# Designed miniproteins, single chains, continued (5): the designs that were tried, part 37

Each design is a single chain, and the fold is of that chain. pLDDT is the mean over its residues in the fold that is shown.

## One batch from the design tools (miniprotein)

Design m17262
Fold by ESMFold2-Fast:
Structure m17262 (fold): chain A 80 residues (1-80)
Amino acid sequence: MSKIKSSLQGGASHIESKDKEGSIKSFENLKKYVPEEYQDIVDEGIENVKKEDFESAKKSIKELGEKIGVEVTFSKPSTK
């Protein structure tokens, strides 16, 4: 339980910092803890990170959190 939330939140943080290697490792960790039915979302997230498409990778993290019932927090861009 705790591990999947930590991996989701870690992945979110790495994606926001555009850390390609950290983002991939976070998705690889998620692959160990998510149900088989959501493995495709994890794989899509990894592929998007490899393409440096961090916006699509962020969407994958958010979708996984919603499917699993875990809230994932992303930092808001600087306002003003």
Scores: mean pLDDT 76

Design m17263
Fold by ESMFold2-Fast:
Structure m17263 (fold): chain A 59 residues (1-59)
Amino acid sequence: DKEEQKIELISKAFGVKKTYVREVVKKTGTYQNAAIFLGAETGDMEATRKVLAELNKIS
């Protein structure tokens, strides 16, 4: 399931629970926006850039 792959990618990159990633995706509307939100929350700009690149490959 491509959605589960995207959730797991974001979860591992930012060190947050998959359940939290699902809630953020629901709130932000897209996996890309969820990654940007979590990047801002964690301050991890490098993880944000890498996650966005990998999400584009799964699409």
Scores: mean pLDDT 85

Design m17264
Fold by ESMFold2-Fast:
Structure m17264 (fold): chain A 62 residues (1-62)
Amino acid sequence: KPSPEVLEAEVDLALKQMELAIARKIAEREGLTPEIQAEIDRLQGEVDASEARLKALRAKEA
């Protein structure tokens, strides 16, 4: 059974992935501005960090 920390990390990752997907859809529909590109880059970094953390937490699962 996943720990509460793993469940929280899974929810955080899902929310970050959704934010990134929304930002990319905005870029597709309204055009890619430097501001939107910076936001996408920031969100991609947050997704990558959340994925790494979730992987580490799952590896420590008792």
Scores: mean pLDDT 82

Design m17265
Fold by ESMFold2-Fast:
Structure m17265 (fold): chain A 63 residues (1-63)
Amino acid sequence: GPSEEQVRRHSVINRATNEAAKQNSREEMVEAVKKVFKEAGVELSDAQIQAIVDSAEELRSQG
């Protein structure tokens, strides 16, 4: 099965996506993602941050 690290990372990504989806601008979404991952002690690349923000914008568009 997936490692505990992978399960934890997936949970953090879901939390970051939900927090980003609550924001009204892409800049605020990026800041929300960075804060969630900083709190969790997980480092992300800029490309990974952009992918999560893109997912949050998609989620926002569906609501």
Scores: mean pLDDT 80

Design m17266
Fold by ESMFold2-Fast:
Structure m17266 (fold): chain A 99 residues (1-99)
Amino acid sequence: SKKLKEQLRKEILSGVGYTIASIGHELDGDTKEAGKYLGDAVDSFYKAAEISLKLGDKKSAQSMVDALRSLGDKAKKLGDDKLAKYAYEKAKELEEKIK
């Protein structure tokens, strides 16, 4: 569906944008805002993965799983163990759907 492909693109761009915003706040020493934007990035990439699965695009869904795991690693480095766990759980949930 053309509309689903457009929504997929918007969610990926949002996830990337939030990841960049998180990095900016981390560089400024604002760990709390960095964590908030990282959480927004997790939610955007999770939505992108769900849309990819609706489109039958398992490869794009797997790319979103990889992004979620990377965001979880970043959250852990920021000391946000709760956000890291959330990102890893979302990645695992999607991995089971891709099988």
Scores: mean pLDDT 90

Design m17267
Fold by ESMFold2-Fast:
Structure m17267 (fold): chain A 81 residues (1-81)
Amino acid sequence: EREELEREIEELEERAEELNRQGVKAHLDGDYATTAEYLREIARIKERIAELLEKLGRPEEAQQYREHARRILERADELLK
């Protein structure tokens, strides 16, 4: 159902924002390993949103979310060097 998929996307976006706040705190504390874990979880959420957007017939937006997920994973890898 379209409304159900859209609600799931909203819930996933809220979860990503919460994880981002936690990740910022970990980064400020110098805990880069924990920060990288939060970034990877955010990337997984963005990939899930992309899947839901494809089901909704919105492939262009899905591609943007996948691109964002890729960039986030690159940032996570940089923190662990």
Scores: mean pLDDT 87

Design m17268
Fold by ESMFold2-Fast:
Structure m17268 (fold): chain A 56 residues (1-56)
Amino acid sequence: SVIEQVGAADAGLTTLEEIEEFQRLKKEVVEKLESEGRSVAEGRAEAVRIVQERLA
């Protein structure tokens, strides 16, 4: 899925704890993006923003 291509670096994650938080949020973000039918490029950018906002 789109979120599979979003790396921790793309989301600005630098620690193991942040990476694990990313994995938790990943499932919710996948559901949201798939329900919205977003393109790969748009979905990836949106996923990065969502993860960064939730980790802030």
Scores: mean pLDDT 61

Design m17269
Fold by ESMFold2-Fast:
Structure m17269 (fold): chain A 62 residues (1-62)
Amino acid sequence: SLKDVKRIQQLAQSGDPDGAIQLARDLLLGGADAEKMVEIAEKAGLYVAAAIIRGVARRLAE
């Protein structure tokens, strides 16, 4: 959701990149759609969150 994507961005920008990665991972493992989350992030201009979500999704696809 937009709220979760904003939280990922906030964590990354406030100096907690590990917290941002962990939140993205928990959301994706909980059944969130990575493609939809990236679309929400990009539409909101949250490009750091978009990059984190893409990276986590790629790692989980292994």
Scores: mean pLDDT 85

Design m17270
Fold by ESMFold2-Fast:
Structure m17270 (fold): chain A 94 residues (1-94)
Amino acid sequence: MIEVDIDASDETIEQMIANLKAQLEAAGLTVDEIKKEGGKVTIKARASSLVLPKPITLTLKDLSGKEKASATVRTVIEGSELVLEEVKIEIKAA
């Protein structure tokens, strides 16, 4: 019998979301929307210029700084605008 710690408090998830938003804004993107559904976080963001931003690596950490998930994201062109490809991040049980 393996005891699995599944403690993702709402406070921890909110801090993780705030950190992801800060990483995207530091990369020069505007965050339009962040949705949380269960253990999944969906982020929508875009760049306001036609210059392709560098690839962005997002790291999701808990309150102790332990990495729970990581994702590399890219921008896509939708019409004449640069947008961040939708990022779906699943929080792992610890």
Scores: mean pLDDT 55

Design m17271
Fold by ESMFold2-Fast:
Structure m17271 (fold): chain A 81 residues (1-81)
Amino acid sequence: MPTEEELLEEFRERAEEVRRESLEKGESYDAFYQRLKTVFHETLERYEELHPDASAERRAAFAARLAEVGLELEREYREEI
């Protein structure tokens, strides 16, 4: 079963793929952001399914870690536009 760290790494890999494809296509920041949000939502849903006993604080902490990775990639995308 995927751990929190494995889910975070899976998200990072998918988010990096989204960034690469969006840059190759010359997509707007808004288009890139919507694609990144989709991956974020899928990962968070999977986390909730795998860790149903996680406290609200633990879920929020995991969501914050995903958001941090997303924000890093958003910054990198903006710098390359």
Scores: mean pLDDT 80

Design m17272
Fold by ESMFold2-Fast:
Structure m17272 (fold): chain A 92 residues (1-92)
Amino acid sequence: KLEEVKERLMTEDELSEEEAEALAPLVLEIEKLVKELKEKIKEKGLSDEEVLEETAELQKESTAAFAEMLAAGASNVELAEFVVERLKKILE
């Protein structure tokens, strides 16, 4: 639940209450989308090797995009929003 994610961000990641409130719904959405992606991968009957290849390609692309956003001064919220958008496109 949202409250549990907010508390985790404040206690474990030492974020302010305002940052935790802004990030909590995005973290919850990311967790939901990642779970949905894993389920779709299993449904396709992909081998562990094929999953690793697709994951590696996505990771490289995401790393490059994150590096650019960080260099541009992107906030944690903006980075989380980018992850949500990327995962949604993959699930289409």
Scores: mean pLDDT 71

Design m17273
Fold by ESMFold2-Fast:
Structure m17273 (fold): chain A 100 residues (1-100)
Amino acid sequence: SISVTESGGGTVAEGGSVTLNATASGFSSPVVRIRWFRTSSSSEDPSKGTFIGSARADANGKASLTLSNLKKSDTGYYYAQAIAADGTVHWGSGVKLTVV
C-alpha cells in the first residue's frame, strides 16, 4: 500500500528552526517531489491549506524542508503531499508544529 510518513513537528521557540521530513513508499512510479501545506486545524482539508514549500524526493522517496525564523503564526498542522512521476498523489497524516 502507498504511505507517506512524516516527522519534524513539535514545540519550538520563536526565532527557532524546524526540519520537516517525509518518506513516501509503496508507489508504482518513482516519487519526484514532496510538497508541504499548513492548516490551522487538524479537521481542515490539507489541499485547502497554505502552500509552504517543496523539495525533490531522493531515490528512496525522502525529502526535507527546513523552516527558519519561526513566528507564532507558523503554528499549525503541516501535511506532506507526495507526487510520483506517473501523477499519483498521496498525503501524509501531518505533524503539529507549535511556536511559543
Scores: mean pLDDT 90

Design m17274
Fold by ESMFold2-Fast:
Structure m17274 (fold): chain A 55 residues (1-55)
Amino acid sequence: MEVKLEVRVPGNPELEAIAREAAEKAIAEHRDAPKEEQVRFATQAALRAVIEASE
């Protein structure tokens, strides 16, 4: 599998878990999309989740 969900949030493992969950959920919702789009959605969801959880 070429899709790699590597999310690191130094000093905050809770944010890391939130980001990973968001990325996995995005991939599951877009499982019928090309791998590149799945990665894009996963990255977007993870970043958004981290930003929201950080504030």
Scores: mean pLDDT 72

Design m17275
Fold by ESMFold2-Fast:
Structure m17275 (fold): chain A 67 residues (1-67)
Amino acid sequence: GVAIDLSQEFNLPVETINRALQLVAAASNNEQAAIALRTLGLPQEASIRLLMLVKQLSEEQAQQLLA
């Protein structure tokens, strides 16, 4: 599943990835999703990938939100 694949890629617990996925999906807009990921303390590369997967953003759009 996506959470297991991301857990292996970023060396993060599956529970952390699942929480991040839920928070991003529940966010009312892209800015709130980025804030949630920053608050959770995820590495920037992991946050970029989650925004791309859940909000269907380009890598450039995700990078801009996290800047």
Scores: mean pLDDT 83

Design m17276
Fold by ESMFold2-Fast:
Structure m17276 (fold): chain A 61 residues (1-61)
Amino acid sequence: SADAERALEAVRRMAAAGDAAGAATAAHQKSLLGHGEEAREIVREHADEETAERALAAAGL
């Protein structure tokens, strides 16, 4: 729903900004709600390689 969309947009925004910790926290929360694959794809698509590696490792994705 709209809340899930806003949170995935937050993952995208933090990933694009190079905020690995923020992206990890939001992605982890979304994985617990069943949106882990979508959050993982958003991080990979919008983050630089180093940020993506750090965020996904920290999120357990």
Scores: mean pLDDT 81

Design m17277
Fold by ESMFold2-Fast:
Structure m17277 (fold): chain A 107 residues (1-107)
Amino acid sequence: MEEVRERAVELLSRATGIDRETAQKILDAIENVDFETLEKILRDVLGLSDEQIAEVRKKLEELANAKETGSPVVIEQARLDILITIAKHVGADPEILAELERLRAEV
């Protein structure tokens, strides 16, 4: 879990070109199901469209549901699904996307 989080911060930073501090803020907003903070960063820092942000928001709602009814594995997979969705929308390198998908499979 701790190793997955550190690797996710690194991969998100590489995928988006943002610094590690901003990547950490994104992961914290995801973990806390903080829609307002996450949407602000996605719009203002990453330049995602309203439709792309709505797709990320839907994934964050899936994470909220997983926390109430899912196993720890399902919760971590839901977190990684959000990161993969963000990486796809920012046009991340296919190799970075493959590594995020691999992290999801290893959880």
Scores: mean pLDDT 82

Design m17278
Fold by ESMFold2-Fast:
Structure m17278 (fold): chain A 63 residues (1-63)
Amino acid sequence: SSALQQRLDQLRQELAELDQEIAELEANLDDSNREQVLRLIGLKIRKIGLEFEIQRIEEELAA
């Protein structure tokens, strides 16, 4: 459906923005900085959630 395609495009854009945030944080990561490590973990958990939702929509569109 057009609604699923629109949602997929939105999630893909959000994933691209999140990947950029993760890359920037990893590039400047201080392993001794607990706040930075926890933020990175949080972003990676969010990425897993987005990838899971994208996969579900892709499977529904393929049906």
Scores: mean pLDDT 87

Design m17279
Fold by ESMFold2-Fast:
Structure m17279 (fold): chain A 78 residues (1-78)
Amino acid sequence: LLEELRREAERLALEAGMSEEKAREIAEIVATAAQSLADGDEVAAEVGFHEIRTEFGASEELVRRLRELAERAARELR
């Protein structure tokens, strides 16, 4: 599940024009956010999405799509 999430998040970041290195880092942050959401820690998940937006320069569209992926994965992890 988390490995599939990483692959999809990396693909979305690459499609948005991120380098392979940044896309891989974003995928790890998204996987961590999904685990935080599954554990009920929405604040920790929001910190991750904020980092993707502010440190990696991701668009609101990309962050929205990544959040949707993390939320779906979190439901499966519960």
Scores: mean pLDDT 83

Design m17280
Fold by ESMFold2-Fast:
Structure m17280 (fold): chain A 78 residues (1-78)
Amino acid sequence: DEKEKEARELTRQALKAIEEGDYETALALSEKIYELKTIEGLKGLNAVARKLFEQGRFEEGKELYDKAVELAKELAAS
């Protein structure tokens, strides 16, 4: 519950960072989202990865997409 709220807020901040061209902050926030291990965090990582791809940041987008796949597997196994 609290972790899901935190994941949503971190996702909002990461998306804003991408809009501002601050990719380093977006990636750092995405690491925190991943560490929360929540369904909301999984949704957030997918949203951030998609936005990076839309802006042509293919390497960073792929890194977060791979992280989202890993998180999905961890959550499915629990």
Scores: mean pLDDT 87

Design m17281
Fold by ESMFold2-Fast:
Structure m17281 (fold): chain A 57 residues (1-57)
Amino acid sequence: IRLIPETAVPDGKVGFVHVEGVETPLAFGVLDGKPVFAEEPPAEHREAVEALLRSVA
């Protein structure tokens, strides 16, 4: 999985995550240092996506 952009996402900003098996990037925001998705990632990829987002918050 990759961040687009591949930089730390400040609180209150929007980022995108590319997840294997998902062609459309998943949009997320950072609120109170916590990642919040515009839509839920697939259950199979949720843990990996959350781990990646924790690395940038």
Scores: mean pLDDT 60

Design m17282
Fold by ESMFold2-Fast:
Formats: C-alpha cells, structure tokens, sequence
Structure m17282 (fold): chain A 73 residues (1-73)
C-alpha cells in the first residue's frame, strides 16, 4: 500500500528527532487520515510535525507526496 509505505517513511524520519512512541503516534494518525481521504488534515499534521521537529524541507517533501496520493485516488 502507498499509504502504508508513506506512513512508514514518515515514522522513520520523525524517529530520528523525537521519541519512537511519538513518531509512531503521528504516523498512525497520518495513515488514518489518508485512509479516510482527509488529505488537507493529513498535510496539516505532517507539516506541523516536521516543522516542530526543525525539518521544514521534509515537511515540504511529505506534503508533496500526499498531494500525489490525492491525485491517484
């Protein structure tokens, strides 16, 4: 699943800068929002998480990947 792969990548990147438990919670929420087709909410959550982690470039990358998923859905 593209959603599962994206959520796994988000979890791995966030785990470098926050606790594994917190990274897992964020990734699970993103996965849930994407499965519900709540793309704007998923993008907001991802942007907020990576900006808070001091990783604005990764925020942009993952928001762009969510936009790609929306176009394929």
Amino acid sequence: SRILTLSGTIRRELSKVMSPEEATAVARKVMSLLEQKKYDDAKKLVRDAFLRAGQPELADVFVEQIDELEKLS
Scores: mean pLDDT 86

Design m17283
Fold by ESMFold2-Fast:
Structure m17283 (fold): chain A 117 residues (1-117)
Amino acid sequence: GLKEAQELLKKAAEKEKEASKLFQKAADEGWNTEEASEQAKYEERVSKLLLEYSEEKDPWALEVAATLAVMSESVAIKAISKSDFPDDVKQQLLKLEEEAKELAQKAADLAAQVVAS
């Protein structure tokens, strides 16, 4: 139902916050410093927006927000895959973004079911 979709989007926000911290750590350690720092800021903003949208009571608005999150996470996954980050950092970032994408997709699917009801 709607509450389950909200909880999933909140979990996606937590994964994006973890990704933001890992991008910032990579930048601080000298890996792709400019790109990693900008991506850390982007992921922090996405996390904050997803957390706000997790409180959304309109199922249609929640479905739209979750769908946009899936698109954003897909772009991040593609960018990380093409990056020259160390393999360990790359694997951790890909795992966080894939987990966030899966959570957002489940949230979108559940919100869509509520809209259709």
Scores: mean pLDDT 84

Design m17284
Fold by ESMFold2-Fast:
Structure m17284 (fold): chain A 97 residues (1-97)
Amino acid sequence: SEMEERRRLIEEAEKLLEKVVEELRKKAGGKELKGEESLQMLFDYLELSAEEQAAFRASSLVDQMVLVVERVGEKFGKAELGKRMAELLREAAKENE
């Protein structure tokens, strides 16, 4: 069913998010990072150029989330999952206009 498909997408996205958090934690060496340090580590992890980082900071929250899920999906060989999550984020944003 449509509800089962959405639940599976959410479950897969949650597992992918756990992997991202674990990799970022390893890069931090277990240290507590401050906001800007955490954001810069995310940019480096996702390999964003200086221009992409500037665009990210100027983007809406939805566009920031879209960029993150698409890049994370690509990094873990789950580009289709990333695209599907991006579609859900864009649709949710339209429903709140």
Scores: mean pLDDT 77

Design m17285
Fold by ESMFold2-Fast:
Structure m17285 (fold): chain A 115 residues (1-115)
Amino acid sequence: ERPALELPEADIAAWSRPVTAEQEARARALAEELLDRLTEAGLLSPEERDRLLAALDAGLEAFFGALNELARRSDPVAQLAYLHMGAAVQAAARGLDDLAEYFRERFLEAVERHR
């Protein structure tokens, strides 16, 4: 977060390098779908959903940062759903569609188990 700390900034920036426009669009669409599912399940407020969507518009790195902050303030069951969502979106961004689907299924199981 500090401009004087180049190493953490370089490590964060390097994460987004392999993402193509098609992969980003797929990851964004998946993130929006999963955020909707969390909101429907009552694990995410509409205000928190809007905040995560705004972070997603700023970029995948911003989205994962906002998701991690939300997870820290959530109960352990909701946190598990957030972890699977983050993994699915990251896999989709890297073009790992089978892995993204795997984590999407784990996310849905975590959401259903909360109820």
Scores: mean pLDDT 74

Design m17286
Fold by ESMFold2-Fast:
Structure m17286 (fold): chain A 70 residues (1-70)
Amino acid sequence: SPTEEYVLKTMERLLKISETLDKEKQTQVLNLMGQAWHYYLLYFNYHKLTPQEVKEKLDEILKKVDQLSK
């Protein structure tokens, strides 16, 4: 599904960014990846989030990671 593809692409992007950062910032990115996965589970397993809400929450996580990389 487009939502599943977006989640996978986002997780790959987060992992790639984490590889360019120091250990402390890597830990912060890993925690944010955990949050992204939790939102996907709320969508997929529990039907508590819409595809749009998952995308919005993942986009917020990406913004936080972009701030960490600066």
Scores: mean pLDDT 84

Design m17287
Fold by ESMFold2-Fast:
Structure m17287 (fold): chain A 95 residues (1-95)
Amino acid sequence: SVDEIIEELEKKTDEVIKKHPDLSDFINESRETLIEKARRIDQLLENGDFDGARLEMGDMVKYIVDKKLLSGNPDLNKVLTDFMKKVLDYAESKL
């Protein structure tokens, strides 16, 4: 479920913050935005708005790519990549 994907993101990003406390503000901002995007994708899929869901998935991918580039941190970048893959796999299962 999308809730399980979000819970994993929260857990994994908390682990990154513990290891890299200097990234706390960056991670909190990115995490909040990604949770919002994942929930929006889920709602669009539930409503049968498949074109809207595809557009939001594309926006999420762009956001993650940009945040990975700005971060440069391999621990965070792995968490963001894993989250992206899980949301895309979930969404594709509903399309």
Scores: mean pLDDT 90

Design m17288
Fold by ESMFold2-Fast:
Structure m17288 (fold): chain A 75 residues (1-75)
Amino acid sequence: SEEEMERALAEIRRLMKEALEALKAGDMERALALDEEITRLIRELLARASPEEQKRFQAEFGKLVEEFRAEYEKL
């Protein structure tokens, strides 16, 4: 559903922010754990998504990745 995808994207954004803060703090173990959680959430979402929902998720996730690319480049 749209609400489910919006919630998943919001959670992924939150985890990406936490991973970025962990990297800034030099906490590589926490950063890796957060990356694993993000990957798991994406896999779970895509496993339940229709082809149309997968395409929409890819578009929205791509925007999210570009948003965080600028922040990671500052590291």
Scores: mean pLDDT 83

Design m17289
Fold by ESMFold2-Fast:
Structure m17289 (fold): chain A 81 residues (1-81)
Amino acid sequence: SMPSDKEIEEANKYVLKLLEEGDKASRSLEERGKFEESRRLVLWTVSQALRIIGMVLDGASLEDVKKAADEGIERVKKVEA
């Protein structure tokens, strides 16, 4: 069945939060002169966001979408550190 407008809005919030955290971490890495690590993190974060969008299209639950985004954010923070 087609996801509800509320489910789409909530899924979008999780994906956007992952992208925002990835952008912040990538900028932090660049400020520290870690340009290669920054570029690799951008590519990984975008790829993870696309994977999560695919999960939504395949009818994944909002709980699974949130978990995937939260796991992505945790990894982003570990790479930035």
Scores: mean pLDDT 85

Design m17290
Fold by ESMFold2-Fast:
Structure m17290 (fold): chain A 81 residues (1-81)
Amino acid sequence: METTPGAEYVERAAVALLLGREEVAVRYLRKAVQADSPEAVREYVELAAEGLRKAGHPEAAERLLKMGEAALNGEDPGALL
């Protein structure tokens, strides 16, 4: 995977969810959708969520997918917390 600002922000959002810092994850996802194309950000979110599932964190993966989709649709990802 190529490391772009959007990919880095999505990765930071995933780590924030693992640490129970949902509001930090919301901020990083908003930055990701501003930094890269919607198609690229959706791909990064899907890949990060798959990584979380494989690491044994399916709950964090599902949360990341829902929050990422909300951010991509121009909705408030924090409303899903």
Scores: mean pLDDT 79

Design m17291
Fold by ESMFold2-Fast:
Structure m17291 (fold): chain A 59 residues (1-59)
Amino acid sequence: SVADILRRTAEELRSLGLSEEEVKKAIDDLVQYSEQHGLDEAAVREEAEKRIAEARARR
């Protein structure tokens, strides 16, 4: 479900050292993205993976 993708994304971002405020913003942005794409799980998953990869690349 989209909710599961959001939860797992938040957990991964926290593990990468993001603050709770940064995690909240990222999840809020993903919620908006999911709403714009009709809650398409595949699209939301791809966007979540992209954002996690971008967070890792900042290390």
Scores: mean pLDDT 80

Design m17292
Fold by ESMFold2-Fast:
Structure m17292 (fold): chain A 70 residues (1-70)
Amino acid sequence: SPEELAARIAELERRRDFLTRGIKRVKEMIENLKKENAPEELIKSYENTLKDLQAELARVDAELARLRAE
């Protein structure tokens, strides 16, 4: 139904907002770690977290695009 579609889109938009805030936070953490000359292993750990969050955001964006095309 249109109502079920709207509800699913709203859920994905909330998930997208959560992920975009998380990505921004992790990017800021990485930049701070680089400024402080933190160990490469620690920086790589956060970069891996960033990649995981970006991959999930891409999946959410793809699902939103699919639903909005219906």
Scores: mean pLDDT 89

Design m17293
Fold by ESMFold2-Fast:
Structure m17293 (fold): chain A 105 residues (1-105)
Amino acid sequence: LPGEEALKEAILANVDEEDRERLSKYSPRQIALAAAVIAGNPGDEYAIEAATTFTLLDKEDVEIIRRALVKAVLGKEVNSLSELTDEEREKIRDWVAELTADLAA
């Protein structure tokens, strides 16, 4: 779906070359599902564990997606999702929801 592909491209644009190669093997749907789970959860440990279980991605790859997602939406790096304000978390959720709206169609 176009939104899933756009989300994957945005994530890949916000990672280092080696991480980009590592993540490129995953489908746009796997990246989109990981991003949606991460966006829905306020804490890194819980978000990463949930995304890893739901998508079957490696924990390290989910952590890379989490960092890239925050960077893509907010233009900054954070050590944990818990460092984000409620408004910043809403921006990430809204952005992911817009790009994954086609999943419900």
Scores: mean pLDDT 74

Design m17294
Fold by ESMFold2-Fast:
Structure m17294 (fold): chain A 56 residues (1-56)
Amino acid sequence: SLRAQQEEAFREVTRAGAAGEPSVDPETARLALGWALERAAETDNHPGVQEALERF
């Protein structure tokens, strides 16, 4: 499903960021952003979502 792909992409982006890698595949970044935005809409104060949005 699209949501599962977005969640996996979000995990990959956060892993790459923690590893100090400067970029990920553009499609992966796009999917990860979609996941983060949907989570932000559901919860205004989730630390992980806020941190991911700041790093995109």
Scores: mean pLDDT 68

Design m17295
Fold by ESMFold2-Fast:
Structure m17295 (fold): chain A 59 residues (1-59)
Amino acid sequence: SIEEALREAAASLDLSKVSDPAGEVVYRALGLLKKGPHEFSEEELAEMRELAARILAEM
């Protein structure tokens, strides 16, 4: 699932060196799903970014 990919991405990345940690998590999760950002709408990408931010806040 998208949430599982986002959680795996967040756990695998060193986000201390990243200026946009939520965006980096989304990009990595898309790679894990073998999908490109162009396969999603702006709203879908915004929802993934919001979910990534929530996951990072839980860590």
Scores: mean pLDDT 79

Design m17296
Fold by ESMFold2-Fast:
Structure m17296 (fold): chain A 65 residues (1-65)
Amino acid sequence: NEIEEYKKRIAEDPNDYKAWGKLSAVLLREGRTVEAGKYYKKALQLDPHSKETWEWMREASESRR
């Protein structure tokens, strides 16, 4: 369960912007857009210039159908 894995990483290291970003992407892929936006905002607060975070969100949007 990817959501549980990333939530665990965030609980252990709240500054792990990759975990916030990937959790956001997974939620977006599942159609949970409000939750995705919340976690995406956190990822950007930790690393606002992350190209990886932008890329994950783009890929998740394409995978959603």
Scores: mean pLDDT 74

Design m17297
Fold by ESMFold2-Fast:
Structure m17297 (fold): chain A 81 residues (1-81)
Amino acid sequence: MLSKEEIIEGIEKLIEKLKELLKQETDPAVKAYIEEVIKEVERIKEEIEKSEDLEKQYKLFNEAVKKAMEAYLRYLEAQEA
């Protein structure tokens, strides 16, 4: 199982990847969406850092991964259009 520190490191890597997508995106609507997802994932990271509940930490990590994946899929769809 992932430790709290490993979960936080994982979220930091997700934020880094999202920021890379933001630099490559030119569509203002998709950029705005990615920016909001970055803010949400950063908020989730702060909640994990403040929590001692492992179940809550895992639930929050899964939510962050889901949001990052949705942002990546929208980025890919914009590149195909």
Scores: mean pLDDT 82

